# Designed miniproteins, single chains, part 66

Each design is a single chain, and the fold is of that chain. pLDDT is the mean over its residues in the fold that is shown.

## One batch from the design tools (miniprotein)

Design m2279
Fold by ESMFold2-Fast:
Structure m2279 (fold): chain A 100 residues (1-100)
Amino acid sequence: SVEEEVQRYVEELRAKRKKEFEEWIKDNPIMKEIYDLAKKEGLSEEQIENLLRAVKSLIEMLKAGYPEEEVRKMIEDIAKYFGLSEETKEKIYELVKKAA
């Protein structure tokens, strides 16, 4: 059926995106550290992907001159959303500042 072909295509796209994402992390030591922290906290691979995409945007915002206080507040909201510990949240903030 058309629905089966669409579902297969969506699954193939998800697999390709996952591989591209894994390769991106491998080439970025800071993102790998955040990946390892999130994995230790028990996040799923999908949750980790969403977290790392958010972190990448925050690094780009800091590089663009956004105030550190605004970025810190966004990290607090992200940590609360994903259920991250205070220790992991602080480590992510330090890594984001280091990457910027």
Scores: mean pLDDT 81

Design m2280
Fold by ESMFold2-Fast:
Structure m2280 (fold): chain A 93 residues (1-93)
Amino acid sequence: SEADRLIAEVESLIREVNRLARELSAETDVERRRELLERIDRRIEEIQRKIAELLATGDPEARRRAYRADASLGVHEMYATVARKEIEREEAE
């Protein structure tokens, strides 16, 4: 179904964001941290669009999965904000 396809796509993208977030936390080079943040931001935007599509399906399971995905993204968005501020502070010197 359309809902099943969207659920699979969202779960795949969340796994990718989790992988990138781990890579970001281990990265010490400022330029590579910025590149990783940009990749994370793009994936978060794509997930948010697919969450909106899931909610529009009216399927109860899709709605439950959308809610869980949204909660997961909130944590990543907060960490991305902190990492961006750290880079800005370092660049300002």
Scores: mean pLDDT 80

Design m2281
Fold by ESMFold2-Fast:
Parts: structure tokens; sequence; C-alpha cells
Structure m2281 (fold): chain A 74 residues (1-74)
């Protein structure tokens, strides 16, 4: 119902925010690794960034669907 959809939307928004903070951490690691000339550390951070961005994309798609469902019920 509406309350359950709102709770799920809030949980996904909080998850996206947490993943965006992880992206900032990995972007900092990537920048530091490049500054240090550490190609392996830079590549590792790059792979993690791709994974995090993919998860955020999927969560945003789910969030859009839930918000449309909520709009139809309100």
Amino acid sequence: KIEELKAEIKAIEERIKALEEQIKVEEARYAQAKADGDGIAAASAGVRLIGLKTEIRLLKERLERLKEELKKLE
C-alpha cells in the first residue's frame, strides 16, 4: 500500500546515497593511485566505480517505477 511504497522508496533513496558516498571514496582512491603512479590500484578503483555506478543505475530505475506506482495510488 501507499505507506509500504513510501518506505521502500525511502530505503532505496538511502541506499543510493550510501553508494554515492562510496563512489566519492573510490574516486579519491583512483585520483590518489594515479598521482602515485600505481596502475594496479587505479585499475582496481576503476572496476569498483563501474560496479557502484551500475548498482546506482539499477536502483534509480527501480525508484522511478516505484514513484510512478505511488503517483497512481495517490
Scores: mean pLDDT 84

Design m2282
Fold by ESMFold2-Fast:
Structure m2282 (fold): chain A 81 residues (1-81)
Amino acid sequence: VLAEIEADEEFLAAARRAEAAVAKLRDDAERIEAIRAEAERRAAGQAPEVRNLVLAAVAAEAAGELEAARLFREAAERLAA
């Protein structure tokens, strides 16, 4: 009975580790998708050069680099005009 309980504990521990790893990967994937979706939303119908600058701006915003984000955003607006 003890060996059976220990085997169950090992299985539960492995399941918790797998759950934590999947949650981390899901959060990372969700963040990447959110960045791409936001960039596509902002630059819908724009030329590839403008879309690339908007993607850079959104990625910089997500990284907390607000000055870089503003610079990329301004460059995108100028190219779109």
Scores: mean pLDDT 75

Design m2283
Fold by ESMFold2-Fast:
Structure m2283 (fold): chain A 70 residues (1-70)
Amino acid sequence: KVQEEAEKELEKLGIDVEAFKELRDAIANGDYTKLKEAEAKLRGLSDEDIQAAVNNDLEKVKEAIEKKKK
């Protein structure tokens, strides 16, 4: 019930339900690339802009994790 109601709420807000599901799966799997792609799809960005943003953010996240591990 909760999942069906959430999907209906997203549809009422004009949000892409498929992009939202992709975002949720990316979070569950810890896939930062897919997470950023799904976020950008929800904002209506092009595939090229999505890839550029994902690559830039991934490099910054990797550096932050590497420094924290030390």
Scores: mean pLDDT 61

Design m2284
Fold by ESMFold2-Fast:
Structure m2284 (fold): chain A 85 residues (1-85)
Amino acid sequence: GIAGGEAGLRAGAAGDAEAGVEGARAAAEAAAATGNREGALEAGIGEGVALIGLGVGKVAGDAELAARGAEAGGRTALEGARKAA
C-alpha cells in the first residue's frame, strides 16, 4: 500500500498524472485497512484531490496541471496513510 503510494507520487512528480492518482488510491486503501479513521479520511481526501487534478487537467488539456494535482493529492494520501500506520 504505502510503497505503491510512494511510487505513484514519484511518477506524478515526473508528469504521469494517472500513476499519481493510482498511488493516491493505494495509499488511501492502505490507510482504510488500518482502521484509523483520521488517517483514512486524510488519505481519502488526498485521493479525491488527485482525481480532481487529473480531471481538471484533462478538461484544460494541461498535462502538467493534471500531474501537479495528482502529486499534491498523492502527497496528502501518503501523509494520511503514514498517520494511520
Scores: mean pLDDT 75

Design m2285
Fold by ESMFold2-Fast:
Structure m2285 (fold): chain A 65 residues (1-65)
Amino acid sequence: SLIDEFLKKLKEELKLSDYAVEQIRITLETYYKDLPEEEQKKFLDTLYKMAQRGLAEGAARRAAA
């Protein structure tokens, strides 16, 4: 499935923890079902880019808190 492929990329390329991957899965299953198929693909692409960018910035922000 598109979700499983996306989660595999997050784990393999961004090296997210199993916990983070599971939280993202829950979020995707909540919002993903309501999106048209074309928007599902755009959503995953956007979310991957946001996760890649936000991982570094978000981790730095949390370390500062």
Scores: mean pLDDT 72

Design m2286
Fold by ESMFold2-Fast:
Structure m2286 (fold): chain A 73 residues (1-73)
Amino acid sequence: SEEAIAEAKAAAEEGLKEVKAAKTVEEAIGAILRTIGDIVEAAIKYGADAGELIEAAKPAIDEAMKVLDEIAA
């Protein structure tokens, strides 16, 4: 659904901001886990497939993983 995709995308964009603000690997991982939880919650709320919502949010998730790699270096 449009609403589920929009909410998942918004959650991923906010999660990316949190990962970019993280000072430790633990903080970055915490932000990523909260973002995944928010996407799953949106899937439950709208009766959507969580995998499809994760795919819609993939660009922001991929960027967050790159930032995590930079913090871990």
Scores: mean pLDDT 84

Design m2287
Fold by ESMFold2-Fast:
Structure m2287 (fold): chain A 92 residues (1-92)
Amino acid sequence: SIEDRLRELSVLAFTKSIDYEKKGDLVTSQVYLQISLLAHEVLLLYREGKISEKDAEEIISIFEKALNSKDVNDMLAYVKQAYDILKKALKK
């Protein structure tokens, strides 16, 4: 389900945030934390019916691309794309 995928993405990103914090890479840790928090926010908004299944699926796809990226700048670009989609979805 969309809820399960968003929950799994949030937990995975949080786990990666802790791993990078332990390695002393605070920049990468902070980006993973942003992904975790945003995925959780999208989950809550989806549960409340404030975003459509189509918008949630698009955001999930972008989070999956972010988590598969090895470059922090690419991850930040994906986070920005997810925020832009979320902002547009909430104005509907």
Scores: mean pLDDT 87

Design m2288
Fold by ESMFold2-Fast:
Formats: C-alpha cells, structure tokens, sequence
Structure m2288 (fold): chain A 76 residues (1-76)
C-alpha cells in the first residue's frame, strides 16, 4: 500500500512539474492577470488529479505546498 502511495505521489508531482515547466516557458508572454490565472489553473488541475487518485488529505496538502513553492520560485 505505501509503495502504491509513493507511485501516485510521483505521478502527481511529475504531472505538476510538466504544468509548471509549460508555465515557465510561457512566462515572458503572460500579463500579470494571465500569470495569476495560469497558477490557479495549475493548482486546480493538480487537485483534480489527486482527487481521482484518492490521495489522503495530508499528502494532498504536502503536494499543494510543493507546487505553490515551485510556482513562487519560478517568478523570482
């Protein structure tokens, strides 16, 4: 069970990393409003993916914190 959880976590992180990389590549083309919209869309897509995989709430929160931190780091 724990190995299956770790695989699901890596799947979600990989999915999030792909979304974040696409966001990073488009950053020079985006207005401040579009940047905020894109960040919200990424968070929503990651949440939906975690819900479909049935991840525990504590694990979902850790992944969301990871995604938010990466988005902040890219904007620096």
Amino acid sequence: MEEELEKKVEEVKSYADDLIERFKKNLPKLTPEQKEGAKKAIITLVENRMDKLGLPEDVKQEILDYVKKKLEEIEK
Scores: mean pLDDT 81

Design m2289
Fold by ESMFold2-Fast:
Structure m2289 (fold): chain A 56 residues (1-56)
Amino acid sequence: MVTITVRYLPPYTLDGEPIPPTLAVGLKIPDSYSEEEFLKATEEAAQKAREVLAAA
């Protein structure tokens, strides 16, 4: 089973310069996954990332 983690990092300032927000996406793919299953898991991660970004 694939594990998908998505984290939104809010904007901050560094020495007075605004740093834009960052979206971090992590994927843990089982070794038994084929290339096709890997691509499908990547698409699911992309969908989840879009949802997190829309909520931010």
Scores: mean pLDDT 72

Design m2290
Fold by ESMFold2-Fast:
Structure m2290 (fold): chain A 66 residues (1-66)
Amino acid sequence: SQLERDRELYRRGEEPPLSEETREVAEEIGRKLREIGDLVNELLTGKKNGDQEKVAEAEKRLNMPK
């Protein structure tokens, strides 16, 4: 099982298992990084195509996190 292998690797690595709080924070950070990545990709695509409206939209969304 992948779960058993993961636990055995943690034991052999002498590292403590991730706390529930740490997992939740890591997941939230991952989600935010993914959103930023998507916006950056839209910005780059707009610049590549000379689409100033798409560039402005992506920049606006990056600068208005609410």
Scores: mean pLDDT 69

Design m2291
Fold by ESMFold2-Fast:
Order: structure tokens, then sequence, then C-alpha cells
Structure m2291 (fold): chain A 98 residues (1-98)
């Protein structure tokens, strides 16, 4: 129970970092440094979710890995803010199921 709560908390913390970086990139579409920061944050979040998945049940592992894929899709959809936000919402729904 304690491990599951720790995994969920860390997943939520990484989600907040991705959400903030994505919002900054949407607001600054010509800023190469902001776009690079989004890429770096998404890579860090995917790595963190991969490590959390190793410590999780098979069901939670699937949720974590799928949420990480939605972070990557949101970053790739940065030129379509509505679609990027929809992918981020999908990642949030998966994390809430942990």
Amino acid sequence: KELKEEIKKKAEEEFEKVEKALQEAIENPEDAEVRQKLSDVVVEAANTFSELAKKSSEEDKKLLLEAAEYFEKAAEAIDDPKKAQEYLEKAKELIEKL
C-alpha cells in the first residue's frame, strides 16, 4: 500500500512538470529553449515512469507506460494546443487509475 501511494505521488509530480513545460511551450511557440526544455522534461518523465513501472504491478506498469507515451504525443502535438491538451488529459486519467 505504501509503495503504491509513493508511486502515484511521484507520477503526479512528473505530470505537473510536463503540464507546466507544455503550457510554457504553447505560450512561446518560437522559443527554441522552451521547446528544448519541454523535450528534456518529457524524457525525464518517461525515464521516471519506466523506473516506477519496474516497481509496480503488471496493471499499474501498463498505466505508467501508456501515460508516458501520452506525454510524448502531447509534446509532438505542440503546434496543435487543443490536441496536446487532450493527450495530457489522457495521461492524467491513466495516473488517476494508479
Scores: mean pLDDT 82

Design m2292
Fold by ESMFold2-Fast:
Structure m2292 (fold): chain A 95 residues (1-95)
Amino acid sequence: MGEIIKGIAETLLDGAKAVLSKENPDPEELASLEEGLAKLLEFAKEHKEEIDEEAAEALRALADLILSNADRMSERAVRTAEELRRLAEEVLEEL
């Protein structure tokens, strides 16, 4: 499960980097990214006990990228990223 969470987080991170590297990101790409973040948060919460160090670091990296671009993201996406970061930090603290 940790490998799956890591894979999803890394895929979303790559997608976020591609979308946020554009001066004018496509609204549909931003909406897809925000939906992916929300789904990842729900999935990670459901499988919290299976999140290893690598998965937690991937979740934190994704959350940090979104939060560093908060001015370009919806309030909902920012809140989702804050929750992903807290979840990742909590897991890393328990390791």
Scores: mean pLDDT 83

Design m2293
Fold by ESMFold2-Fast:
Structure m2293 (fold): chain A 96 residues (1-96)
Amino acid sequence: LAEEIARLVDEALAQAAATDDVEKRRQIQVELLARIARLIGREEGQAAKGEEIAQLLLDSLGTDATEELEKKLRPVVERMEKLLAPIAEARKAAAA
């Protein structure tokens, strides 16, 4: 799971670096978070909840209503950070 999430993050960062369009960068970030939400949901046996969060993320691409979305995203982002912490540290060591 952590390795799959790290790969998705790398792909998203490469796509974001290839564009200077702020709106496209937002789309890339939202799609990344939606994919991660689905993966975490399936891993925890809560596929329906993961899909719900992913759909809310994708729906946010056309709306300014971010406060409710932020509250729902925070737990997902925190789980992702915990899962990625060992990989991020290893990559930083390899880059040095």
Scores: mean pLDDT 66

Design m2294
Fold by ESMFold2-Fast:
Structure m2294 (fold): chain A 80 residues (1-80)
Amino acid sequence: SKSFREEVIKYLEAMIEALKRLAAQSKDPKRKELLLGKAEVLQETLDELKKNPEASDEEILQLLEEAAEKIEELEREYEE
């Protein structure tokens, strides 16, 4: 639905900005790298959504699942 797409886009934009802000405030280089990496994953997802305005709600959920998996991988690498 248009409402779902608009909410997802707004959420992704807000999260990207929050992550970039947290990265800018971080004095830990490894934490900064993690936060920027997460922002990059979400930015790629946002770019794919904007490129595909006809994507179904199911396709949007698939893109979000793929982004979540990439973020979980980055977090695992950071914890070690």
Scores: mean pLDDT 87

Design m2295
Fold by ESMFold2-Fast:
Structure m2295 (fold): chain A 68 residues (1-68)
Amino acid sequence: SVLEKAEKLIKEGKYEEALKILRDYLQSNPLDDDVLLKYAEILEKMGKTVEANSIKNFLKLLKSPKYN
């Protein structure tokens, strides 16, 4: 899976490559919450906290009882 490939890249310290494969996947699957969460986690590991929090806040809205 794309998540398994990203996890392997993260363990190898290849954060930019992990972001790229997840970004390419998200172009066709923009609301995949598992992939969006993994993308946000990588951004946090890279110190991109504002961008990571933006994605996490969006995911919280998607999982709200009002929309689910």
Scores: mean pLDDT 79

Design m2296
Fold by ESMFold2-Fast:
Structure m2296 (fold): chain A 87 residues (1-87)
Amino acid sequence: KELSKEELLEMVEKIAELLKSSEDPEAQALAERLEEAARKFEEGKLSIDEVERLILGVIMTLRARGDEALAAQVEAIGREVREKAMA
C-alpha cells in the first residue's frame, strides 16, 4: 500500500529525529539529507517512491558501516508507520 503524504512526512520526521540524536556526524548528515528530501516532497519536487528509496538508502548506508542497531531502529519506524496506514 502507498503511504499518504502525512504518513510519509511522519516517517521522515521520526527517522531524522533518531539520526540527529546520534553522536555520529555521518548519521546527522543523513538526517539533513532526509529533511531536505521531505521539504522537496512538500514542494511537489519529489514523489513518495523517491523519498521511500532515500529511506532505504539510509538503511543500507548504516548497515554498510556496521551500524546494525541504528539501521534496525530506522526499519522499525518504517514498519510502525506502514502498519498504522494499513489499519
Scores: mean pLDDT 81

Design m2297
Fold by ESMFold2-Fast:
Structure m2297 (fold): chain A 80 residues (1-80)
Amino acid sequence: PLSEEELKYYEELFKRIDKDGDGVISREELLDYIRETYPHLSDEQVQFIVDTYMYLADTNNDGVISKEEFIQMLRDIEGK
């Protein structure tokens, strides 16, 4: 289970990625965030990270990640 502090951290991270404030993360928003956060990574590395996140979180293949899916994905990656 996530602590309250971890949950709030993930919610804040979600808000930073969801730059248009629509309550979901698109693949394009995630690509932009990863590129801005890790400018030293190659395009191939950025795409791999984004594809992995989309694969883990977008279980219905609608091309967007909800806040709940995003938090669950991060929890799974953290092994919790």
Scores: mean pLDDT 73

Design m2298
Fold by ESMFold2-Fast:
Structure m2298 (fold): chain A 69 residues (1-69)
Amino acid sequence: AAAARAQEVIDESTALIDKLLSKTKDPEVKEVLEEGRARAVEYGKAGDYQAANSATVGAVLRAVALEIE
């Protein structure tokens, strides 16, 4: 089901964010990752998987963009 698949993606992406947070010392990158992770977890708990997925993907993309700049 779409909801179950979305939850899997959120769980996988939040685990990736946790790993990125453990490596990153840049406070700007940390803030982006922590904010995105928190939003994704909150939306996931509320059952809003579309918003949770958007928050997770957005945070990872912003963090990657900051690290390659």
Scores: mean pLDDT 74

Design m2299
Fold by ESMFold2-Fast:
Structure m2299 (fold): chain A 84 residues (1-84)
Amino acid sequence: KPSDEEQVEYAKRVAERFLKQVEEALKLYEEGKKEEALFELEEAEGLAGIHLGILKIIGASEEALKILEDAIAKIREVKKELEK
């Protein structure tokens, strides 16, 4: 089992990647590419959910889980705003 510190570092790196994907999706939306933006957000949400599931299965710390849960919540928030 990875250390709690390694789990937190992993969660942070994964969250940073997905939050960057949210930024790219927002840029696509600003360029008028709404369908491409929504597709990027759907992929980010799904894949982030898989990473969260893996962390839960291995019994990762609440700190690591919260980092990824917060990132997923941000993806969902942005997706809902762009779907209007």
Scores: mean pLDDT 84

Design m2300
Fold by ESMFold2-Fast:
Structure m2300 (fold): chain A 70 residues (1-70)
Amino acid sequence: MAAFEAAVRALQEQADAEMAKAADKPKEEQLKLHEELIDRAVAQLRELARAVGDQATIDEIDAYEAKRAA
């Protein structure tokens, strides 16, 4: 759990840094970029969890995506 939380935080920090580079873009484009960065990070974490057979992490990602969709 702690390792997963650390990975999520690292990806969030990377997304924030990328958003800072796009600070001169229109707000609508910044929001789209932010959503794309989150989607990519979630997909990457899901692939990693699947590769190591970590079903608990996959379940947490699924719950997170369901919460975002609701």
Scores: mean pLDDT 73

Design m2301
Fold by ESMFold2-Fast:
Structure m2301 (fold): chain A 79 residues (1-79)
Amino acid sequence: SDAVVAALQTVGDLRRRLEALGETELAREVSKRVEEAIFAGDFEGAVAILREAAARAPPESARVLREAADTLEKLAQQI
């Protein structure tokens, strides 16, 4: 669906933004877990993963993770 394509694009953008902040391992792990949740149709789980990661991340990374969570939450409402 178009919403799934947009969700995967959001994860790709998140990964690149976290890598730019030097958070290479966080980018790898969070992207993998969120993509797995999206492919399973578990958008609530995908949003939860991002919000939990944001709570434990440095401020700049936390902001990027929260923005991705907000985007995925809106996309979930369209499915």
Scores: mean pLDDT 87

Design m2302
Fold by ESMFold2-Fast:
Structure m2302 (fold): chain A 75 residues (1-75)
Amino acid sequence: PVILHVSSKDPEIQKKLEEVAKELNGKDVSVEEIAKRFSEATGAEVKVVLEEGRLVLLGVYKDGELIGGIMILKY
């Protein structure tokens, strides 16, 4: 199972990130599937920026600019 925390300074992006996080929180999903779901919801590129043990950080990018972040904790 995963716990997801999401952040964006753009309120519209933040709402989209929160909706996807609510659907995926507590589920057995891969980092790849998580990145795909957030990419589809935002229309943005989602890529791994940090992997450290149980923690994975994804950046959300549009036209090369960082517009949001997703923290994944595996347990």
Scores: mean pLDDT 87

Design m2303
Fold by ESMFold2-Fast:
Structure m2303 (fold): chain A 74 residues (1-74)
Amino acid sequence: VDERERALVEEALAALEDRVPARALALLRATLAASEAGEAAEVPAADMPAVEAAVALLREITREEAERLEEELA
């Protein structure tokens, strides 16, 4: 993963601390760490909807930041 992409993801994860349940955020961080290590992450079925919502929000925050940078450079 590109260092710039990693920095954006870490900043977006910090922004999620007040917006998603602590359990969902912890599971999301664990799945990202496992993915970086080349391992499969285990997410309990009961927690999947909250984790999916956290992933969607993370993608939205990251996309908004990337689009903002592209607009400023264009």
Scores: mean pLDDT 68

Design m2304
Fold by ESMFold2-Fast:
Order: C-alpha cells, then sequence, then structure tokens
Structure m2304 (fold): chain A 84 residues (1-84)
C-alpha cells in the first residue's frame, strides 16, 4: 500500500537526518575538547577557556536533543584527554 511505503521512506529519511545531526554535534564537541587541551599545553588559557565553553555548549545541545549515547562518549573522551 502506498501510504505504508511513504511512511517507511519518511521514517528512514528522518532517522538518517537525526543520525547525521547527532554525529556532527558529537564530532564538534570532541574537536573542541581536543583544541582546549592543546591550547592549555601551549599556555593559551583564553583560547583553552573559549574551546571548553564551546564543548560545554555542544554537550548541552546533545543533552537537549536526547542524544545520551553521544553525551556519554564525549564525556569519556574528556576524561581521557584530561589524563594525558
Amino acid sequence: MEKEREDAIKWTAEQLIKVGEELDLEFKAIDALRKSVEARKAGNTELAEKYEKEADELIQKLKDNGFDASVKRVEEERKRLEKE
């Protein structure tokens, strides 16, 4: 039936868009955390604080969208980077 096929296509497209948005936010959050650590190692405290704030804002967006798995991965990466 046409309606069932259209609903399946729409659902698949929405899932692909959602996965893309989740991964983009996760990647940007991890990148910001890495840049923050690199800036601290370089002695640039202002730049480190800027990237830390950017990472926190991206983590908040992940939480607001219910991307709990991505939040957990970003927080584990933060812990790993702090250990270095």
Scores: mean pLDDT 80

Design m2305
Fold by ESMFold2-Fast:
Structure m2305 (fold): chain A 100 residues (1-100)
Amino acid sequence: SSLKEKRRELLEENREAFLKYARTVVSEETLEKLDEVLEEYEERVLNAESIEQMREETRRAVEEIRRILEENGVDEATIEALTLYFEIAGQEIIDAVQEE
């Protein structure tokens, strides 16, 4: 559907923007792990049947991003900046979907 295509485009744009930011502050190995989480998040949110499900998937992705960053020795200030950036982007997608 056209609405699903628009959601996919927003998800892809937000993934690209996040990874562009992340590559300036984390190692290539960490970036690859983050990209895998974002691909899974994109699929789950694209197929979400409710706003509540999209919020839950965003929360899970934030927790998984934090875990990866912590396990790869990223400093707390960078973890907080990246997770906040992702949370804001996720909320913007949810807001856009609510206007569909």
Scores: mean pLDDT 86

Design m2306
Fold by ESMFold2-Fast:
Structure m2306 (fold): chain A 71 residues (1-71)
Amino acid sequence: MSEEEIVKKLGDYMKEKFGYSSMKAYLAGMLVVQMIKEGKTDQEIIDELIRRFGMSRKQAEELVKKAKELL
């Protein structure tokens, strides 16, 4: 699966489950994939999502889990 396909699937998930806008969902999905590729810990990724996008901890944890399942 390509990175673009993963980002799209994550974006669709966030739009459906969290009601995020397409832009917010896309940017958050890109950040998660990039940080996972850089070897960042789950905790570092969660904290960055909360800081940059105002995500709840639950939303950030769900997104990280979903991204790892798709990678």
Scores: mean pLDDT 82

Design m2307
Fold by ESMFold2-Fast:
Structure m2307 (fold): chain A 79 residues (1-79)
Amino acid sequence: GELLAQEIRRVSDYGEELAIRRGLSPEVGREVGLMIAMGSSKEDAVDFLIKTEGVSREEARAFVDEVVRYLREVKAELD
């Protein structure tokens, strides 16, 4: 619904911004945000980052953990 649409938009935008700050593709960061907002597992998002950007598992995990943290903050604000 409307609430999910707002979560998707905000978390996707955050993923894009985080990717820019970390020197990764903005499009890939946006996709990670979308995956997490839509309920993909952290492991799936980590594997996606490794496959698309060639980053280490440690770097990919840190990125995904930050996106998941932001989703929790967005959900708390919207509820």
Scores: mean pLDDT 87

Design m2308
Fold by ESMFold2-Fast:
Order: structure tokens, then sequence, then C-alpha cells
Structure m2308 (fold): chain A 60 residues (1-60)
């Protein structure tokens, strides 16, 4: 299912994470690209099932 990525504003078929308590979706590829996350850091975030708004706001 295509969902709108909050980072790029584009529809994506890629793996996405839903923001906790909201209808916002984040593409894993866009999270890595925009915030410079390593695959290891991304895997740690995914262990939480959801990304909280506070966790997303702490990404640079």
Amino acid sequence: MKVKDEISGKETDDAVVKSKGSNKYYSLDDLMEKYGLTPEELAELLQKDFLSPEEIAKLK
C-alpha cells in the first residue's frame, strides 16, 4: 500500500514506520538519508515497533 512519507511528501511503497499516536508515516530510506542514520541505528529504532514524535524530533 502506498502511503505519503512525511519527510519527502511523496507516496512510497517502501518499508515505513508509523508515528506513535498519529497517522504520519516515515519511509525508512528517507529517515536514513535525511538524518544520516546507519543501518544499526535504524534497526534500534525499529525494535520499538513505532517511532515516537519525541524520537523523530531528536533525529538530526
Scores: mean pLDDT 63

Design m2309
Fold by ESMFold2-Fast:
Structure m2309 (fold): chain A 72 residues (1-72)
Amino acid sequence: MEVYADAKYLFNSAKKILDTNSLDEAKKFVDQLIKGAKTMQELKDKGVDIDEQAVKDAQEGAKKSKELVKKK
């Protein structure tokens, strides 16, 4: 999974995986989203030129995706 992916797209993808009744795949995908958001923040903190809004969107998407999987 790419670190710079659109967080809303990733959230919607996790939702579709849940709709296919593949909870294990959805959990793995959400874990990747959380790790991606953390990596974006760490890279930004180290001086990599990463858009602040992209970091926030990734963090928000990961949070919402985690809550969606938790409800299953």
Scores: mean pLDDT 67

Design m2310
Fold by ESMFold2-Fast:
Structure m2310 (fold): chain A 82 residues (1-82)
Amino acid sequence: TKLTENDIKAIEISFKNLKKQGVPAVGLFAKNLFNYILNNKDKLSKENALKLLDLVIEAAREAGLKQLENQALALKNEILKE
């Protein structure tokens, strides 16, 4: 159940494709990925957690989800301090 580098790349490619489907799809992606990170922090390496959080931040910005963007930024800062 641990994510591999190939899994991260697949998520990045999925995000790029979802951008073409419009703002609602990007917003749903951001919410789902953030929830995944919260539920699986113990199973994610620091590097992979940061990569996924960067995708959440980008997706939240594109979808105008400022609260989610701020939550993802706060979590990223917590991980970087540890």
Scores: mean pLDDT 84

Design m2311
Fold by ESMFold2-Fast:
Structure m2311 (fold): chain A 106 residues (1-106)
Amino acid sequence: KPSVLEQMLAADIATIRAALAQLEAGKISREEFLAKVEAVVGRVLLALQLLADDTGDEELRKMREEISDLGLKIRELVRANAPLSEIKAQVDELIEKIREAAEYVS
């Protein structure tokens, strides 16, 4: 049975994918895209922190740090007006790290 956290992380992945597709289609600005990504990253980081604090699990803290670092890299690329291919590469890594966290907490 999927946990509430696993379902939340899956929904957050879908949100990031939708935001990236909207950015690539020119339907949202880079600032609007960044705001959507940062909102998801903030929720994921909070959820992983709360679970890590409850369990003492160092792997959850490591996953949180990796997701935090990827969020910062995406912010830098978006603000530097980097090519969409570079933004997509970091977003794909972020999605994979969130997926790894979702599988770990299943």
Scores: mean pLDDT 88

Design m2312
Fold by ESMFold2-Fast:
Structure m2312 (fold): chain A 89 residues (1-89)
Amino acid sequence: SLEVQLTVAPKASDGTVTVTVTSLTESAPIHLVAEVDGVRRFVGSGFVEANKTSQTFSFKLPRAEADVTFTAVLPSGEELASVKHTVTA
C-alpha cells in the first residue's frame, strides 16, 4: 500500500505556498488538491517514486491570510494524506 508524507514551506512574499509530497513505500501517480473555505481546488498532478523521491507543487493563495488543507490523492480519488497549513498576513 502507498504511504506518503506532505510538508509545507512558509508562504513566500508573492503569496505562493510550496508543498512537497514524499513516498514512504512505493511508486505511484498522485494528485494534490487544496481546500480553502470549504472549496476544493486541483493544484497539480505528479509521480512519486519509492525511496523518498519527492514531488513539489506550488499553490498561490487567493488572499493574504487563509487556512489551507492540502490532500494527496490517487487518480481514483482515494485520499492518502492531508496537512493543514495556517497562513497569517
Scores: mean pLDDT 78

Design m2313
Fold by ESMFold2-Fast:
Structure m2313 (fold): chain A 74 residues (1-74)
Amino acid sequence: GPSLAAQQALVKATKEALDELPDAESTNPRAVLEKTREILRKKLEEAIKNGDSETAEAYRQALALVDRALAELA
């Protein structure tokens, strides 16, 4: 399964997504997941740029979880 670091990265990015989304969209699972994916992509790019391979791997795993959840929503 995904690492604890990946799960923590997903939780933090989801909280950031909820903070950035309008109240009307915060109850829409697709909108929350799409915003979480956007945040995680930016964090992954930053981790790669900084040479933080461990953090980058956590963000890659978190993104895979988001992509799977989005696919399941159809």
Scores: mean pLDDT 87

